# Designs tried in a protein design run: designed miniproteins, single chains, continued (5). Part 88

Each design is a single chain, and the fold is of that chain. pLDDT is the mean over its residues in the fold that is shown.

## One batch from the design tools (miniprotein)

Design m19253
Fold by ESMFold2-Fast:
Structure m19253 (fold): chain A 69 residues (1-69)
Amino acid sequence: DAAAARQAFQTALDRLQKLAEEAKKMGPYGKKADELLSRAQADTQGGLHAALGAIREVEKLIKEAKEKE
């Protein structure tokens, strides 16, 4: 169902936006997270897959920031 796929994509983008806001408090990691969010929002063909990949990347950045600085 295309409607269900769009709903899942929007849910993923909402999650990614919250993670990007958290990463924004971490200096340079925040800028990279904003770039990942913008790319996921623009990639309508990659859709859910691209958004989920971006979520994993931002979560990894947040964990690395907490571990190393």
Scores: mean pLDDT 75

Design m19254
Fold by ESMFold2-Fast:
Structure m19254 (fold): chain A 70 residues (1-70)
Amino acid sequence: SMMDELERLAREIARRLVERLGASEESAETVKRLILEGNRTVALNVLAEARKAGDEELARLAEEVLRLLE
């Protein structure tokens, strides 16, 4: 389902924020929760940070979230 896909993407984004961008686990969990609540602004912010860091996979995940949210 769309919600199962969104949940998977949110978990992958949270994990990658911690492992690749040095985010705290608390910050990553907040991002995951907000994505699951449909917060498009948070997904756009993740995309911007991914592009700034040169993390093409994180950018792809954020773009997939944006496609699903609206």
Scores: mean pLDDT 89

Design m19255
Fold by ESMFold2-Fast:
Structure m19255 (fold): chain A 68 residues (1-68)
Amino acid sequence: SLQEKLDEEVKRALAAMYVSLARIALEKGDKETAIELARKALQLVESLKNPDPDLIAEAKRIIEEAEK
């Protein structure tokens, strides 16, 4: 359905945005914000019918790096 396609596209776009924002937060040394944003990205991408493995991997890398 159109709504289902829109929901999937919106979730994927939001997940990508959260990953980008998490990376910026990490670059600025804001580890807490980086972890929060990366976790939001993981929640969104994992809720997709076809999760993007690159987004999952990137979000996980950000969390790992921020927890050091």
Scores: mean pLDDT 85

Design m19257
Fold by ESMFold2-Fast:
Structure m19257 (fold): chain A 80 residues (1-80)
Amino acid sequence: SLEGFYKKIEELKKKYEELKKEKESLSLEEFKKKAEELLEEIEKTIKEFLEVGVPEEELEELYKIKEELKELVKEEEEKE
């Protein structure tokens, strides 16, 4: 259901916040692996939402998280 999809957005937001906190205790390789897995999950969720006709505006939170996560990965790669 659409309600289930909105709950999924909330779940992904929480996972992103947890990953940001956890990165301080993870190695670069572990962090990158988890970030890549989360990025893939977000991408799949966006595609599923689009397939069921969810408006683009409802996807803005997911696109924001996706971009922030990509930036976070780049920052960690630069810092070592």
Scores: mean pLDDT 80

Design m19258
Fold by ESMFold2-Fast:
Structure m19258 (fold): chain A 67 residues (1-67)
Amino acid sequence: DEHTEQGRRLLGQGRYEEAVELFREALREDPGDTEALLLLVEALNRLGRYDEADEWVREAQRAAPSP
């Protein structure tokens, strides 16, 4: 996914806010994209946005539940 690849480049450059936006776009297009989710959580943690990271993990459990 172009959004995920561009986000990974921004994450590597320390541009965490912009990386978050691209990973959110990737997940909006494919809610089951585990790679985009993990990268989003990493970017949010780098920004100290821990509550948002936790919410995305919870949403992933709803989208692809393994009860």
Scores: mean pLDDT 78

Design m19259
Fold by ESMFold2-Fast:
Structure m19259 (fold): chain A 70 residues (1-70)
Amino acid sequence: RDVFALAEEAVELGKKARDALKQGNLPEARRYFERAADVAAAMAPTPEGAELVRQSVLAYGDELIAEAEA
């Protein structure tokens, strides 16, 4: 099922983003969050939903990076 394949990819990218944060590699973490946002958006049934999901994942990633820097 395509949605499960996308979900698995998004989870894997999220794990890589978190690993990069733990290593202090903030630029790499941001890149993985951006990729995860694109994959998660692809799971949305509407274009409006896709944009909302993309922005939500990016906002979450930005918050985690800010917390790691603070």
Scores: mean pLDDT 78

Design m19260
Fold by ESMFold2-Fast:
Structure m19260 (fold): chain A 114 residues (1-114)
Amino acid sequence: MEANRAAAEAGKAAGPAGAGAAAAGAGAGAAAGNGEGGAKEAEAFARAAREGGGEKAAEAGEKAAEAAKEAGTEEGGAAGAAGAGAAAGAAAGGTEEAEEAAEKAAERAKEAAE
């Protein structure tokens, strides 16, 4: 529950640059637990970002949630969830820092999956 709250708060505070990092975090979380967990966090982020007028951040979060759910039903769920977070980060079109954060989260999820 706290993770969903934190994701929502981050979505409100973050612009497009922050969207990548938050989405990547949601993906990494899904990889550690399962795709459903990451999808919920990404959805919470998307809702909060939309309330704050972060339309692109909301779209990135929704895309990450969809991909995480689809990945969670497969044997490769952890790696798929990480990919979803990275894709959401890229979609946000943020700064290089946002892309770097998404890449680091994807690498952590990959290492956890091994």
Scores: mean pLDDT 50

Design m19261
Fold by ESMFold2-Fast:
Structure m19261 (fold): chain A 66 residues (1-66)
Amino acid sequence: TETELAQRIARAAAAGDREEAKRLVEEAVRQGLISEADGRRIIAMLDAGAPPVEVALAAATAIMKG
């Protein structure tokens, strides 16, 4: 579900597992749960070293909008 995917992204980001968080964001984009633009933005945040809580909130917000 969308909620389960949001929780998985949040957990990966909170754990500092940025590669897993990026993989889950890419999966969300492929499933149509996050737009391509929001997906690219969130991945850029991960690559730039944004705090895990900010990444988790961005991902959850993007999924909830979709």
Scores: mean pLDDT 78

Design m19262
Fold by ESMFold2-Fast:
Structure m19262 (fold): chain A 55 residues (1-55)
Amino acid sequence: ASTEDVLKEIVKLGEANNGVLTEEQKKKIKEKYGVDLSNLDSKKVVEDAKKILES
């Protein structure tokens, strides 16, 4: 999967939940894109994804 598609999904799901990814949302991203976010801070991963997309 493209990095941009993963970042957009992180931001979309995070913004739907007050800027924080739930464990269920992290699991869905892993299942859809093969990217494991389980050990990452749930708020920071959304903030970092937004910064990368803005760059």
Scores: mean pLDDT 81

Design m19263
Fold by ESMFold2-Fast:
Structure m19263 (fold): chain A 73 residues (1-73)
Amino acid sequence: DLYKKAEERARGIAEFLRSQGVPEEEAERFGREAERIAKAGIEAEEAGDEAALAEVLARDEALIAEAKAAIAA
């Protein structure tokens, strides 16, 4: 179940960020956005929408950069 895997990964991201000192509310926000991105990727792949997949990848890279900045703050 790809959707359950996306939810598990999002939870793991939030837990990791909290362990790095990111405030709980912000860590949860990152987790929720990661889940949205993952689910959007699944939908784009199922639809065969390569443009949507490219946008999902760009959003994922942006989220990673924001998460790194939050850890460094």
Scores: mean pLDDT 82

Design m19264
Fold by ESMFold2-Fast:
Structure m19264 (fold): chain A 55 residues (1-55)
Amino acid sequence: MEEEERERVREAVERNIEVRDADPRMGPVSEEERERLRRTAELLPESRAHARELG
């Protein structure tokens, strides 16, 4: 079950990166920023899993 939550967070992060890349005013997301976002996504479910279970 936690694996599914992680996958959702990862997909959300990837979508955010794609949206930012598509936005001409924001410019492309750097590779280092992508790695940071993905790393945060891996850690985020652990700290926010209990909050998501509330709703």
Scores: mean pLDDT 65

Design m19265
Fold by ESMFold2-Fast:
Structure m19265 (fold): chain A 86 residues (1-86)
Amino acid sequence: MKKYISASFEGEVEPGMTKEELEAFLREAAGVEIKDFSVTGPPVRLSDEARAGLAEAMREAAKEGKKITAHLSVRDGRVGLAFTVE
């Protein structure tokens, strides 16, 4: 079954993390295969709140299926994350 999960985080966002670093963080948090991962916006460092929220959203997505497609967007100091789970 295909499930859509979205999460948005508010907090301090600063330059620092690359797409590859963010993908590695999310893969570690999920504990399952990330089928596809895309990032829109500049490299950013995540606040502790944003990291905790992303990790929780990844764990929730992982409960629904073994493959996750994730899209991270950065806009106006906010981080948004959307998932499709298969």
Scores: mean pLDDT 64

Design m19266
Fold by ESMFold2-Fast:
Structure m19266 (fold): chain A 86 residues (1-86)
Amino acid sequence: MSLKEIIEKLKKKIKAAKSVEEVLAILDQALSIITLYLHMEGKEEGKEKVQEIYLKAAREMKTLNAEEAAKIAVKALDEMEKIVEE
């Protein structure tokens, strides 16, 4: 399974989440997978960028409902995917 297919599966899981806590847990799982991939590729700057994207999204989600949190998390995953493709 390609990294892109994994990210798409995680995006669908985020959209189906029932709480902000579920959205955060799925986004954290995505960060772990993407960070490991970037580490194996030797992309240290990419790891820093995806961690910053995650932290910003996680902070924004704390005051939102699950539907709004899912929108932020999907955008964060789209930004992380672009860094992976660099």
Scores: mean pLDDT 85

Design m19267
Fold by ESMFold2-Fast:
Structure m19267 (fold): chain A 83 residues (1-83)
Amino acid sequence: SAEAWYNLGNVLENLNRLDEAAEAYKEAIRLKPDFAEAWYNLGNVLENLNRLDEAAEAYAEAIRLKPDFEEAWDNLRAVILRR
């Protein structure tokens, strides 16, 4: 399920296995493209990997799906200012 891949991503993130965490979140998104929280967590992992353009795209998609997602707005602004 999408939720199982999302939870795996969270576990991998806690283990600092960031590339694998990104893959798990991408699988969650593939199964459930409207999963705003998975897009947001993908953005966080990509930002930690210094993949700032990809992080911005992920945060933007989280906001498109959930416009009241305050954390995604804050992180998108921060990433744009770092570019």
Scores: mean pLDDT 91

Design m19268
Fold by ESMFold2-Fast:
Structure m19268 (fold): chain A 65 residues (1-65)
Amino acid sequence: MTDEEAKEFIKKFKDFKENGGDLAADPEHRKDLIKYLEELLKKSKEASKEVKEEIKKIIEELKEE
């Protein structure tokens, strides 16, 4: 995964959340999304620090109840 793909995902996630969406509301979707983002971090080892920190914050938020 490229840094640009990761940034696009982060932007879409933030836009969705700001429009009243809650990806954490569905436990199945939340679990799948967490797994996807953790794989993203593993594959994007060369991504910018800022992108990695944003993905980590999203994972932490999704792990909250």
Scores: mean pLDDT 68

Design m19269
Fold by ESMFold2-Fast:
Structure m19269 (fold): chain A 64 residues (1-64)
Amino acid sequence: AAERTLELARRFGVSDEEARESLEEGLARNPDSADSLEALSEVLRRLGRTEEAEQYERRSRENR
């Protein structure tokens, strides 16, 4: 119970929020970076923002 809650918090917690901010900053400088778009899609899925994640995944594929 406690271990599972900590694991979920680690996967969906502060580190994922920091990763999202860093990736959004990177994309502001290079909007066509397929690698950054793919990474942001993964982070958004971990945060439960599935619809936004699918949009970034499609953009990543189009920029490859």
Scores: mean pLDDT 70

Design m19270
Fold by ESMFold2-Fast:
Structure m19270 (fold): chain A 74 residues (1-74)
Amino acid sequence: SFRRLAEESERLGEEALARGDNKGAAEHYVSAGHAYFRAGDLERAKEYYEKALELDPNNEEAKEGLEKVKKALE
């Protein structure tokens, strides 16, 4: 289930933040964004890509994910 994968990635991201690993948290939030996108939950996909970019502004996967979400919302 993509939703289950997204929830696991969210938890891993929160755990990474709790230990001060901003880059690791961003990578987990990108994974959550991908999983929500595949589940068709575009709003949550956008949310998690944006959270990843707040933690790692140069994350190319998060930037590409946001572009895909914006096109899907057109």
Scores: mean pLDDT 87

Design m19271
Fold by ESMFold2-Fast:
Structure m19271 (fold): chain A 58 residues (1-58)
Amino acid sequence: GKRVAEAAKELYEEYKKRGIDPLTLSLEEIAREAQEKYGLSERDAREAARLVKQMATL
């Protein structure tokens, strides 16, 4: 959904700002950060993490 996609985009930009390559992180690490920062459910956080990794491969 829109909230998940927006969270993924913001998280991706934050990783780039911090000099972190999202492809070096596990899906679980990214999902945990999405839950902590955006209050997403486990399911939505895992989807956001998947989108972050997808963005890093584009």
Scores: mean pLDDT 82

Design m19272
Fold by ESMFold2-Fast:
Structure m19272 (fold): chain A 100 residues (1-100)
Amino acid sequence: KEAEKYIELGKKYFEEGNYILALKKYYEALKIFEKEKDLKGIAESYENIGKIYLSIDRKEQALYFYKKALELLKSIPEEEQTEEDKKKIKELEKKIKELE
């Protein structure tokens, strides 16, 4: 999917330290996932945006996006959650607790 390509481009720019381009690619992915109503894609986009804000020492913005990602993943019925989804929920809860 095109949105997944934007996530991969965002990750590449993040690894290169180009946070502005990484954010742009993640917001492009977010826009597509929102149109598709892909809750997991929206949550992944928010998590990656949060990582960028944390990397540029914007803790409150990072916390905001991590909480948005967590809310979306927890909105998926537990019986429909994969093991990866459950792992991401625990990781986000841990990150949020560490930042508070």
Scores: mean pLDDT 86

Design m19273
Fold by ESMFold2-Fast:
Structure m19273 (fold): chain A 114 residues (1-114)
Amino acid sequence: IRGKAAEAFGKIGDERAVEPLVKALKDEDPLVRAVAAKALGEIGTEEAEKAAVEPLIKALKDEDEYVRAAAAYALGKIGTELARKAAVEPLLKALKDESEAVRVAAKEALEKIK
């Protein structure tokens, strides 16, 4: 019973966090965008992960290499099969990124998706 209540509370909280974090991905400060991308990847609910996938795929094309690396890392943490299928092609493209940090993050993400 305690576990069931914690799961329900966590799902509601994570869904509410997704909207502010998706908005933070468009912040003027690249550090704020990178932190938002990482936070989206740390959310553990299936519904929150589903909502985060498309915004994170867009963040893989961000002007800042820190944000692109954080987006790749976050996509690698996503555990749902639907999210994995959507992320594979964008992550394969990120393996060709100009930044070594982004290429490493994309490679690690692809290894976790398997």
Scores: mean pLDDT 73

Design m19274
Fold by ESMFold2-Fast:
Structure m19274 (fold): chain A 67 residues (1-67)
Amino acid sequence: GVEEAAEELSKKYGISKEKAKKAVEMAIDYLKQGYTDDEAAMLISHRLGISLKAALEAVKLAKELLK
């Protein structure tokens, strides 16, 4: 679920669990709105102040949760 995805993202990129959870939740929301993976990642990276690599991983985790 979102909690497990946030924990993995937090550990892998050294961001807080709170930011990781917000990144995954934002990725789910943007993907449901029809944003592309790259667009969602750019918006998340800029809004949360996390790396683009961390934001793109959040998008990948969100896509797996939406299956």
Scores: mean pLDDT 87

Design m19275
Fold by ESMFold2-Fast:
Parts: structure tokens; sequence; C-alpha cells
Structure m19275 (fold): chain A 88 residues (1-88)
């Protein structure tokens, strides 16, 4: 099982390679919580990104592993680091 600290490290690595749209799609697919933004409200990029990271971190172990597996397949720069963390 991944610790909260390990999930946070991996979520940050996922964020290096995946777009906001790709991360939102994965969170919707695996039951992650998405921040609701009212029509016409623009969140600061840092707050929005942190909400997506927390959505990943707060997934259960099974959903996190499945999201991580699909994120690894989509990753480029962080792919080797994510594979190493997944297999260790």
Amino acid sequence: SFTKEQKLEMAKLIYKDLTDKEIVTLLKKYGGKLAKVDPGTKWPDTVYKESLIQGIVNLDQKSFKELLKEAIEKSKRSKEELIKLYNN
C-alpha cells in the first residue's frame, strides 16, 4: 500500500507530464473528487492544481493504483521515476 506521502510524491510527478484536462479525466474515471468552480469564477492556477493533487492523494489504494498505472502510460519525463515508485 502507498502512504499519503508516497501518493503526494507520485501525484506531483504525474503533474509534470499530464495536462490539467488529462488529470481531470483520470480523476473522473477513478472516482476522485474534483473542485466545483461556479460559472464565471476563475481559481488561481496554484489553488486549482493543488485541488487536483489532493484529489489524487485522497483516492483509495485500489483507485490510486489504477490511476497511477494509466498515468504512467501517458507520462514522458517522469515515466521512469513513476515506474520505479510503482514497482517498489
Scores: mean pLDDT 77

Design m19276
Fold by ESMFold2-Fast:
Structure m19276 (fold): chain A 85 residues (1-85)
Amino acid sequence: LSKKEILLLKKVFDQFADENGRLTAAELRALFRALGIPRTDAEVDEMIREFDTAGDGTLNFEEFLQLFKSLSPEEQKKVLEYAKK
C-alpha cells in the first residue's frame, strides 16, 4: 500500500470507528452498505473473527488494513474511491 492509500484507508476507518478507535461488526456493516458491497451479517461477523487478533470483537486500524488486503481488487477500489469524496 502507498502512503496515499494508507491515509485514505485511515480516513474511512476514522469515519466508521468508535471514539476508542475500534470498528465493531455493526460499524463494518454500515461501511459495506455505504460502499454498496454485498455482505451478510454472518459474513461480517466471520471477517471480524478472522482479523481480530486481540479477541475483543472489534478491529483496530492495523487489523482493518489486513481485512482490506483480503478484499477483491474491485472492492478495494470502492473503499479507496469512497475515501476520496
Scores: mean pLDDT 81

Design m19277
Fold by ESMFold2-Fast:
Structure m19277 (fold): chain A 87 residues (1-87)
Amino acid sequence: MAPSSLDASEVRIDPEVEAEMARRQEELAEKLRAAVEAGDVEAAREAAAELRELTEEALAAAEASEEVREAALAHTEALVAAAVALA
């Protein structure tokens, strides 16, 4: 079931939750970058999996439509595949 939204407006998240998600996304993006640069494919896959999970959490919190969710997850997966292929 989709979680309750944090406000009544369309696709708006509580500023504190948004800030926390932004920090986590930045941290995971840095972990992914560092792992790829180090040639650590396993660490890169772990960071990618966490980034995907964060994307799903953000989409659920925003009560995003299934199309938006699918597009965002596909984009994340493409970035992960590109990063792993680059390593």
Scores: mean pLDDT 67

Design m19278
Fold by ESMFold2-Fast:
Structure m19278 (fold): chain A 51 residues (1-51)
Amino acid sequence: LDGDGVITPEELKEILESRGNHPTDEDVANAVKLGDKDGDGVIDAAEFASL
């Protein structure tokens, strides 16, 4: 991504797993809720960087 993409909940889970984390579906949902200020169900790269 060129820094202006979007991150889906599934992609977020894969990113966290690649970093050695073991996120549950609940952990991913909470992270999306924290980063998803628009309520569109995805996280912008800038929003993800603030998590």
Scores: mean pLDDT 68

Design m19279
Fold by ESMFold2-Fast:
Structure m19279 (fold): chain A 75 residues (1-75)
Amino acid sequence: MEEAEELLRRAEELLRQAEEALKRGDAETARRLAEEALRLGMEALRLAGEDRELVNRAIGEILRAIGLLFDADLL
């Protein structure tokens, strides 16, 4: 599950950057970063299989990315 864990680490970093961009009012950067994090989270979810801990982390990151996309679209 090294690949799924790597994708989750990358998604977490992108989500942090997206949150920071959104705080600055940079909706374009926040949306791009959140979209990339969403893609990585979905890929990690596919690779997680039946690992409940990885599945839960992937779902959490996906939901956070979706929330950031909604917030960015309101700017």
Scores: mean pLDDT 82

Design m19280
Fold by ESMFold2-Fast:
Structure m19280 (fold): chain A 55 residues (1-55)
Amino acid sequence: SALVEELLAVATDPSLSEEEKERRIRELLAQARAELSDEEFHALLVEFSRRLKEL
């Protein structure tokens, strides 16, 4: 999904500090929570966590 790719781009950006990554990820997740259903949001979190473990 486009949002998972955006989250991963932030998480793997070497130009960002860990604090900036956490802030941006929180902002993206807050936006996702507002826009997605509970089921879609849960699926997003599962996919994002899975993709992070593959890095």
Scores: mean pLDDT 83

Design m19281
Fold by ESMFold2-Fast:
Structure m19281 (fold): chain A 60 residues (1-60)
Amino acid sequence: SLPPIELRSPDDAEGYLRLAEALKAQGGPRDVVRELYERAIEKSTDPELQERARKLLEEL
């Protein structure tokens, strides 16, 4: 069975995505936004979240 700890990884990745979108909306530095998307990919164990983050990176 899957340990509960693994289910928390997607929450961390989604948090980074939300921070990146907030910074982007405020006109924050593109380099920081890019790093937050990359962190979301690194922290995610969900390939769907990783694809979403990659698409957002490409739109920068």
Scores: mean pLDDT 72

Design m19282
Fold by ESMFold2-Fast:
Structure m19282 (fold): chain A 62 residues (1-62)
Amino acid sequence: DIEEFFDKVRAQLSAGDTELMKKLNEIGKKLAEETGRPPTVAELLQAYIEEEERKRRKEEEE
């Protein structure tokens, strides 16, 4: 469930998870270049979930 995932991500950011922060910044930059404006938190987290799912599927196929 996306809302539960949002809560976990926010908790990790508050705890100082620098890897997650860097990943979200990279995704945010890509989305901003594509849309011409800064993405919302929901758009950032959705894109992050999709990228992680794509990585897992590639690993499972390989």
Scores: mean pLDDT 70

Design m19283
Fold by ESMFold2-Fast:
Structure m19283 (fold): chain A 97 residues (1-97)
Amino acid sequence: MAAEEEKKRRKAILEEANNLTFAIHGAGIGLQYFEGKSISIAEASLKVLGMVVEAERNPEKAPEIFQEMRDLSLKAGDALPESRKVNEAGAAYLEKL
């Protein structure tokens, strides 16, 4: 029973992480439009999206993948200081997985 509840919890968290990944990707596109320097952020966002997909495929690897996603989220926040706290909050959420 506990294992089934844990799977459901992780699925919901992965869906939220996917939404966060799209938000970071959107921020990267926004910076491309305004600064012409968002390629690195967009690339990081794409990598985070790939990690979410892998975590869905291999739940056993999810904790390791979430740590890598946390690192990428924090790096994205460094490039857009006004959203840094939001990216840090997202990374803290992923750390709890």
Scores: mean pLDDT 63

Design m19284
Fold by ESMFold2-Fast:
Structure m19284 (fold): chain A 82 residues (1-82)
Amino acid sequence: SLEEKLKKLEEITKEDLEASRRWHEAMRQGRLDEARRIRLEHVEKLLPKHIELNPEAFRSTPEEILAREREWVDGEIARRRA
Protein backbone atom coordinates (compact mmCIF):
# COMPACT_ATOMS: atom_id res chain seq x y z
CA SER A 1 0.00 0.00 0.00
CA LEU A 2 1.00 3.66 -0.37
CA GLU A 3 0.81 4.12 3.41
CA GLU A 4 3.14 1.16 4.03
CA LYS A 5 5.63 2.38 1.38
CA LEU A 6 5.61 5.91 2.85
CA LYS A 7 6.17 4.54 6.37
CA LYS A 8 9.17 2.47 5.22
CA LEU A 9 10.59 5.46 3.32
CA GLU A 10 10.18 7.67 6.44
CA GLU A 11 11.96 5.08 8.63
CA ILE A 12 14.86 4.74 6.17
CA THR A 13 15.12 8.54 5.83
CA LYS A 14 15.32 8.93 9.63
CA GLU A 15 18.08 6.29 9.84
CA ASP A 16 19.98 8.00 6.98
CA LEU A 17 19.76 11.39 8.70
CA GLU A 18 20.90 9.98 12.07
CA ALA A 19 23.87 8.17 10.49
CA SER A 20 24.78 11.31 8.50
CA ARG A 21 24.74 13.38 11.71
CA ARG A 22 26.96 10.85 13.52
CA TRP A 23 29.35 10.72 10.51
CA HIS A 24 29.72 14.52 10.40
CA GLU A 25 30.16 14.73 14.19
CA ALA A 26 32.87 12.03 14.21
CA MET A 27 34.65 13.69 11.25
CA ARG A 28 34.51 17.10 12.94
CA GLN A 29 35.94 15.63 16.16
CA GLY A 30 38.78 13.83 14.33
CA ARG A 31 37.43 10.35 15.19
CA LEU A 32 38.26 9.23 11.66
CA ASP A 33 38.27 5.44 12.13
CA GLU A 34 34.89 5.64 13.92
CA ALA A 35 33.52 7.96 11.22
CA ARG A 36 34.51 5.46 8.50
CA ARG A 37 32.79 2.60 10.35
CA ILE A 38 29.62 4.65 11.00
CA ARG A 39 29.24 5.61 7.33
CA LEU A 40 30.15 2.28 5.70
CA GLU A 41 28.21 0.04 8.12
CA HIS A 42 25.13 2.24 7.68
CA VAL A 43 25.34 2.18 3.85
CA GLU A 44 25.83 -1.61 3.82
CA LYS A 45 22.77 -2.08 6.08
CA LEU A 46 20.44 0.38 4.31
CA LEU A 47 21.39 -0.12 0.62
CA PRO A 48 19.26 -3.30 0.22
CA LYS A 49 16.23 -1.42 1.65
CA HIS A 50 16.74 1.52 -0.75
CA ILE A 51 17.00 -0.88 -3.71
CA GLU A 52 13.84 -2.76 -2.58
CA LEU A 53 11.82 0.49 -2.38
CA ASN A 54 13.02 1.88 -5.75
CA PRO A 55 14.91 -0.72 -7.83
CA GLU A 56 14.67 1.39 -11.02
CA ALA A 57 16.80 4.13 -9.42
CA PHE A 58 19.79 1.74 -9.17
CA ARG A 59 21.56 0.93 -12.45
CA SER A 60 24.72 -0.35 -10.70
CA THR A 61 25.10 -3.56 -8.68
CA PRO A 62 25.13 -3.34 -4.86
CA GLU A 63 28.84 -4.26 -4.97
CA GLU A 64 29.60 -1.36 -7.37
CA ILE A 65 27.61 1.11 -5.24
CA LEU A 66 29.41 -0.01 -2.06
CA ALA A 67 32.82 0.18 -3.79
CA ARG A 68 32.13 3.79 -4.87
CA GLU A 69 30.97 4.65 -1.33
CA ARG A 70 34.15 3.16 0.19
CA GLU A 71 36.30 5.13 -2.28
CA TRP A 72 34.49 8.38 -1.44
CA VAL A 73 34.66 7.79 2.33
CA ASP A 74 38.35 6.83 2.22
CA GLY A 75 39.07 9.98 0.17
CA GLU A 76 37.31 12.18 2.75
CA ILE A 77 39.20 10.48 5.59
CA ALA A 78 42.56 10.87 3.79
CA ARG A 79 41.93 14.58 3.24
CA ARG A 80 41.21 15.08 6.95
CA ARG A 81 44.24 13.03 8.06
CA ALA A 82 46.53 15.25 5.99
Scores: mean pLDDT 83

Design m19285
Fold by ESMFold2-Fast:
Structure m19285 (fold): chain A 64 residues (1-64)
Amino acid sequence: GEVRERILRLIGRILRLIGERLDLELKLKLNPDLPEEEKKKLEEEIKRLEKEIEELMEELRKEP
């Protein structure tokens, strides 16, 4: 049904964003000697992804 499709799409988006966040966290961990400006950009991107994940999880919580 439509509800199931919507839930699966939300889960799919959440999982993709989690993967992207993990990739950025791994880049920071493997490259500790990165310039401070690049570290800040990666940290800001991670924060944006975390916010998007939280918003999508909130939408998923509202599903029946």
Scores: mean pLDDT 84

Design m19286
Fold by ESMFold2-Fast:
Structure m19286 (fold): chain A 61 residues (1-61)
Amino acid sequence: MSDEEKAKRALEAAKKALEEGDVAAARVSLHQAQYLLENAKTEEARKLAEEAIKAAKEGGA
């Protein structure tokens, strides 16, 4: 799985956690997104990771 696909999954998980009010899931998504932002080699993956971090923080992470 590419960094972009991992970042997309993290974003989807963060959005779902935000929609459902699942703070624990939001925290897991935040951690995964932070790891991807630090380690991703492509600008697109980093952008998706930043969006995931924002969504996770809105979800209470």
Scores: mean pLDDT 80

Design m19287
Fold by ESMFold2-Fast:
Structure m19287 (fold): chain A 90 residues (1-90)
Amino acid sequence: MEEVREAERRLRELAERARSPDPEVAIEAVREMWRLARRVAELRTPEALRVLERALEVLNELSHHPDPEVALTASMAAIGVAVDILALRK
């Protein structure tokens, strides 16, 4: 599935960018990861679930970012992704 492969590649790029010490760059990357995860969740496939689980792992890591706005944004995104994962696991 082309969409899942592209999402996996993009997620790796966004995860790297989100670890930036620049809060503006990190927040933009977190928001893009959340949008990507929401889009991937709509595919409702086992492959999509794997991408969401990886996104959740990265977002949970970012919830410990030293900038409180980055940490809060990542925490909110992690909750959203976790809900999507639960829905896909039946």
Scores: mean pLDDT 82

Design m19288
Fold by ESMFold2-Fast:
Structure m19288 (fold): chain A 84 residues (1-84)
Amino acid sequence: TLEELLAKSEALVAEYAPTLPAEVIEVMRLLLEAEAYLKAGDTEKAIEAAEEAKRLAEEKVKDEELKKKLIERAERIIEKAKKA
């Protein structure tokens, strides 16, 4: 179910939370939510979450290399959702 996919996303974020900056955790949470929506077949919500993750990465993530990787991941999710 979508609830189960979202719960798994939250659990993964919680596991890595102590090792990452808060802004990166926020972006990762949105990317995991986007992946969960994509797996559930909700392509519109997957695109919305991935676009928000991309925007927050651009605005909040200080590390340029990490920012680039997070944006690339968001773009990949958007492309997969649009092809469905």
Scores: mean pLDDT 78

Design m19289
Fold by ESMFold2-Fast:
Structure m19289 (fold): chain A 69 residues (1-69)
Amino acid sequence: GRAEDAGETFAYSLKDNYEDTTEEHIKEGAKNLIEELGEEEGLEALRYAAELLRKEGLDELADAVEKAG
């Protein structure tokens, strides 16, 4: 769905830019997703993104995404 597609895009964006990804970058991205999708779908997208990052072994990024939502 829309939230899952947005979450996947966000997760892969963070993964592809792992070396340059900061906590502030993650918080800004999370805020933008919530503003774009609305609170409920935005939070679902963030949860999906965190799950995808965790499956890829990027636990620190997953934790930061969960903290940002």
Scores: mean pLDDT 81

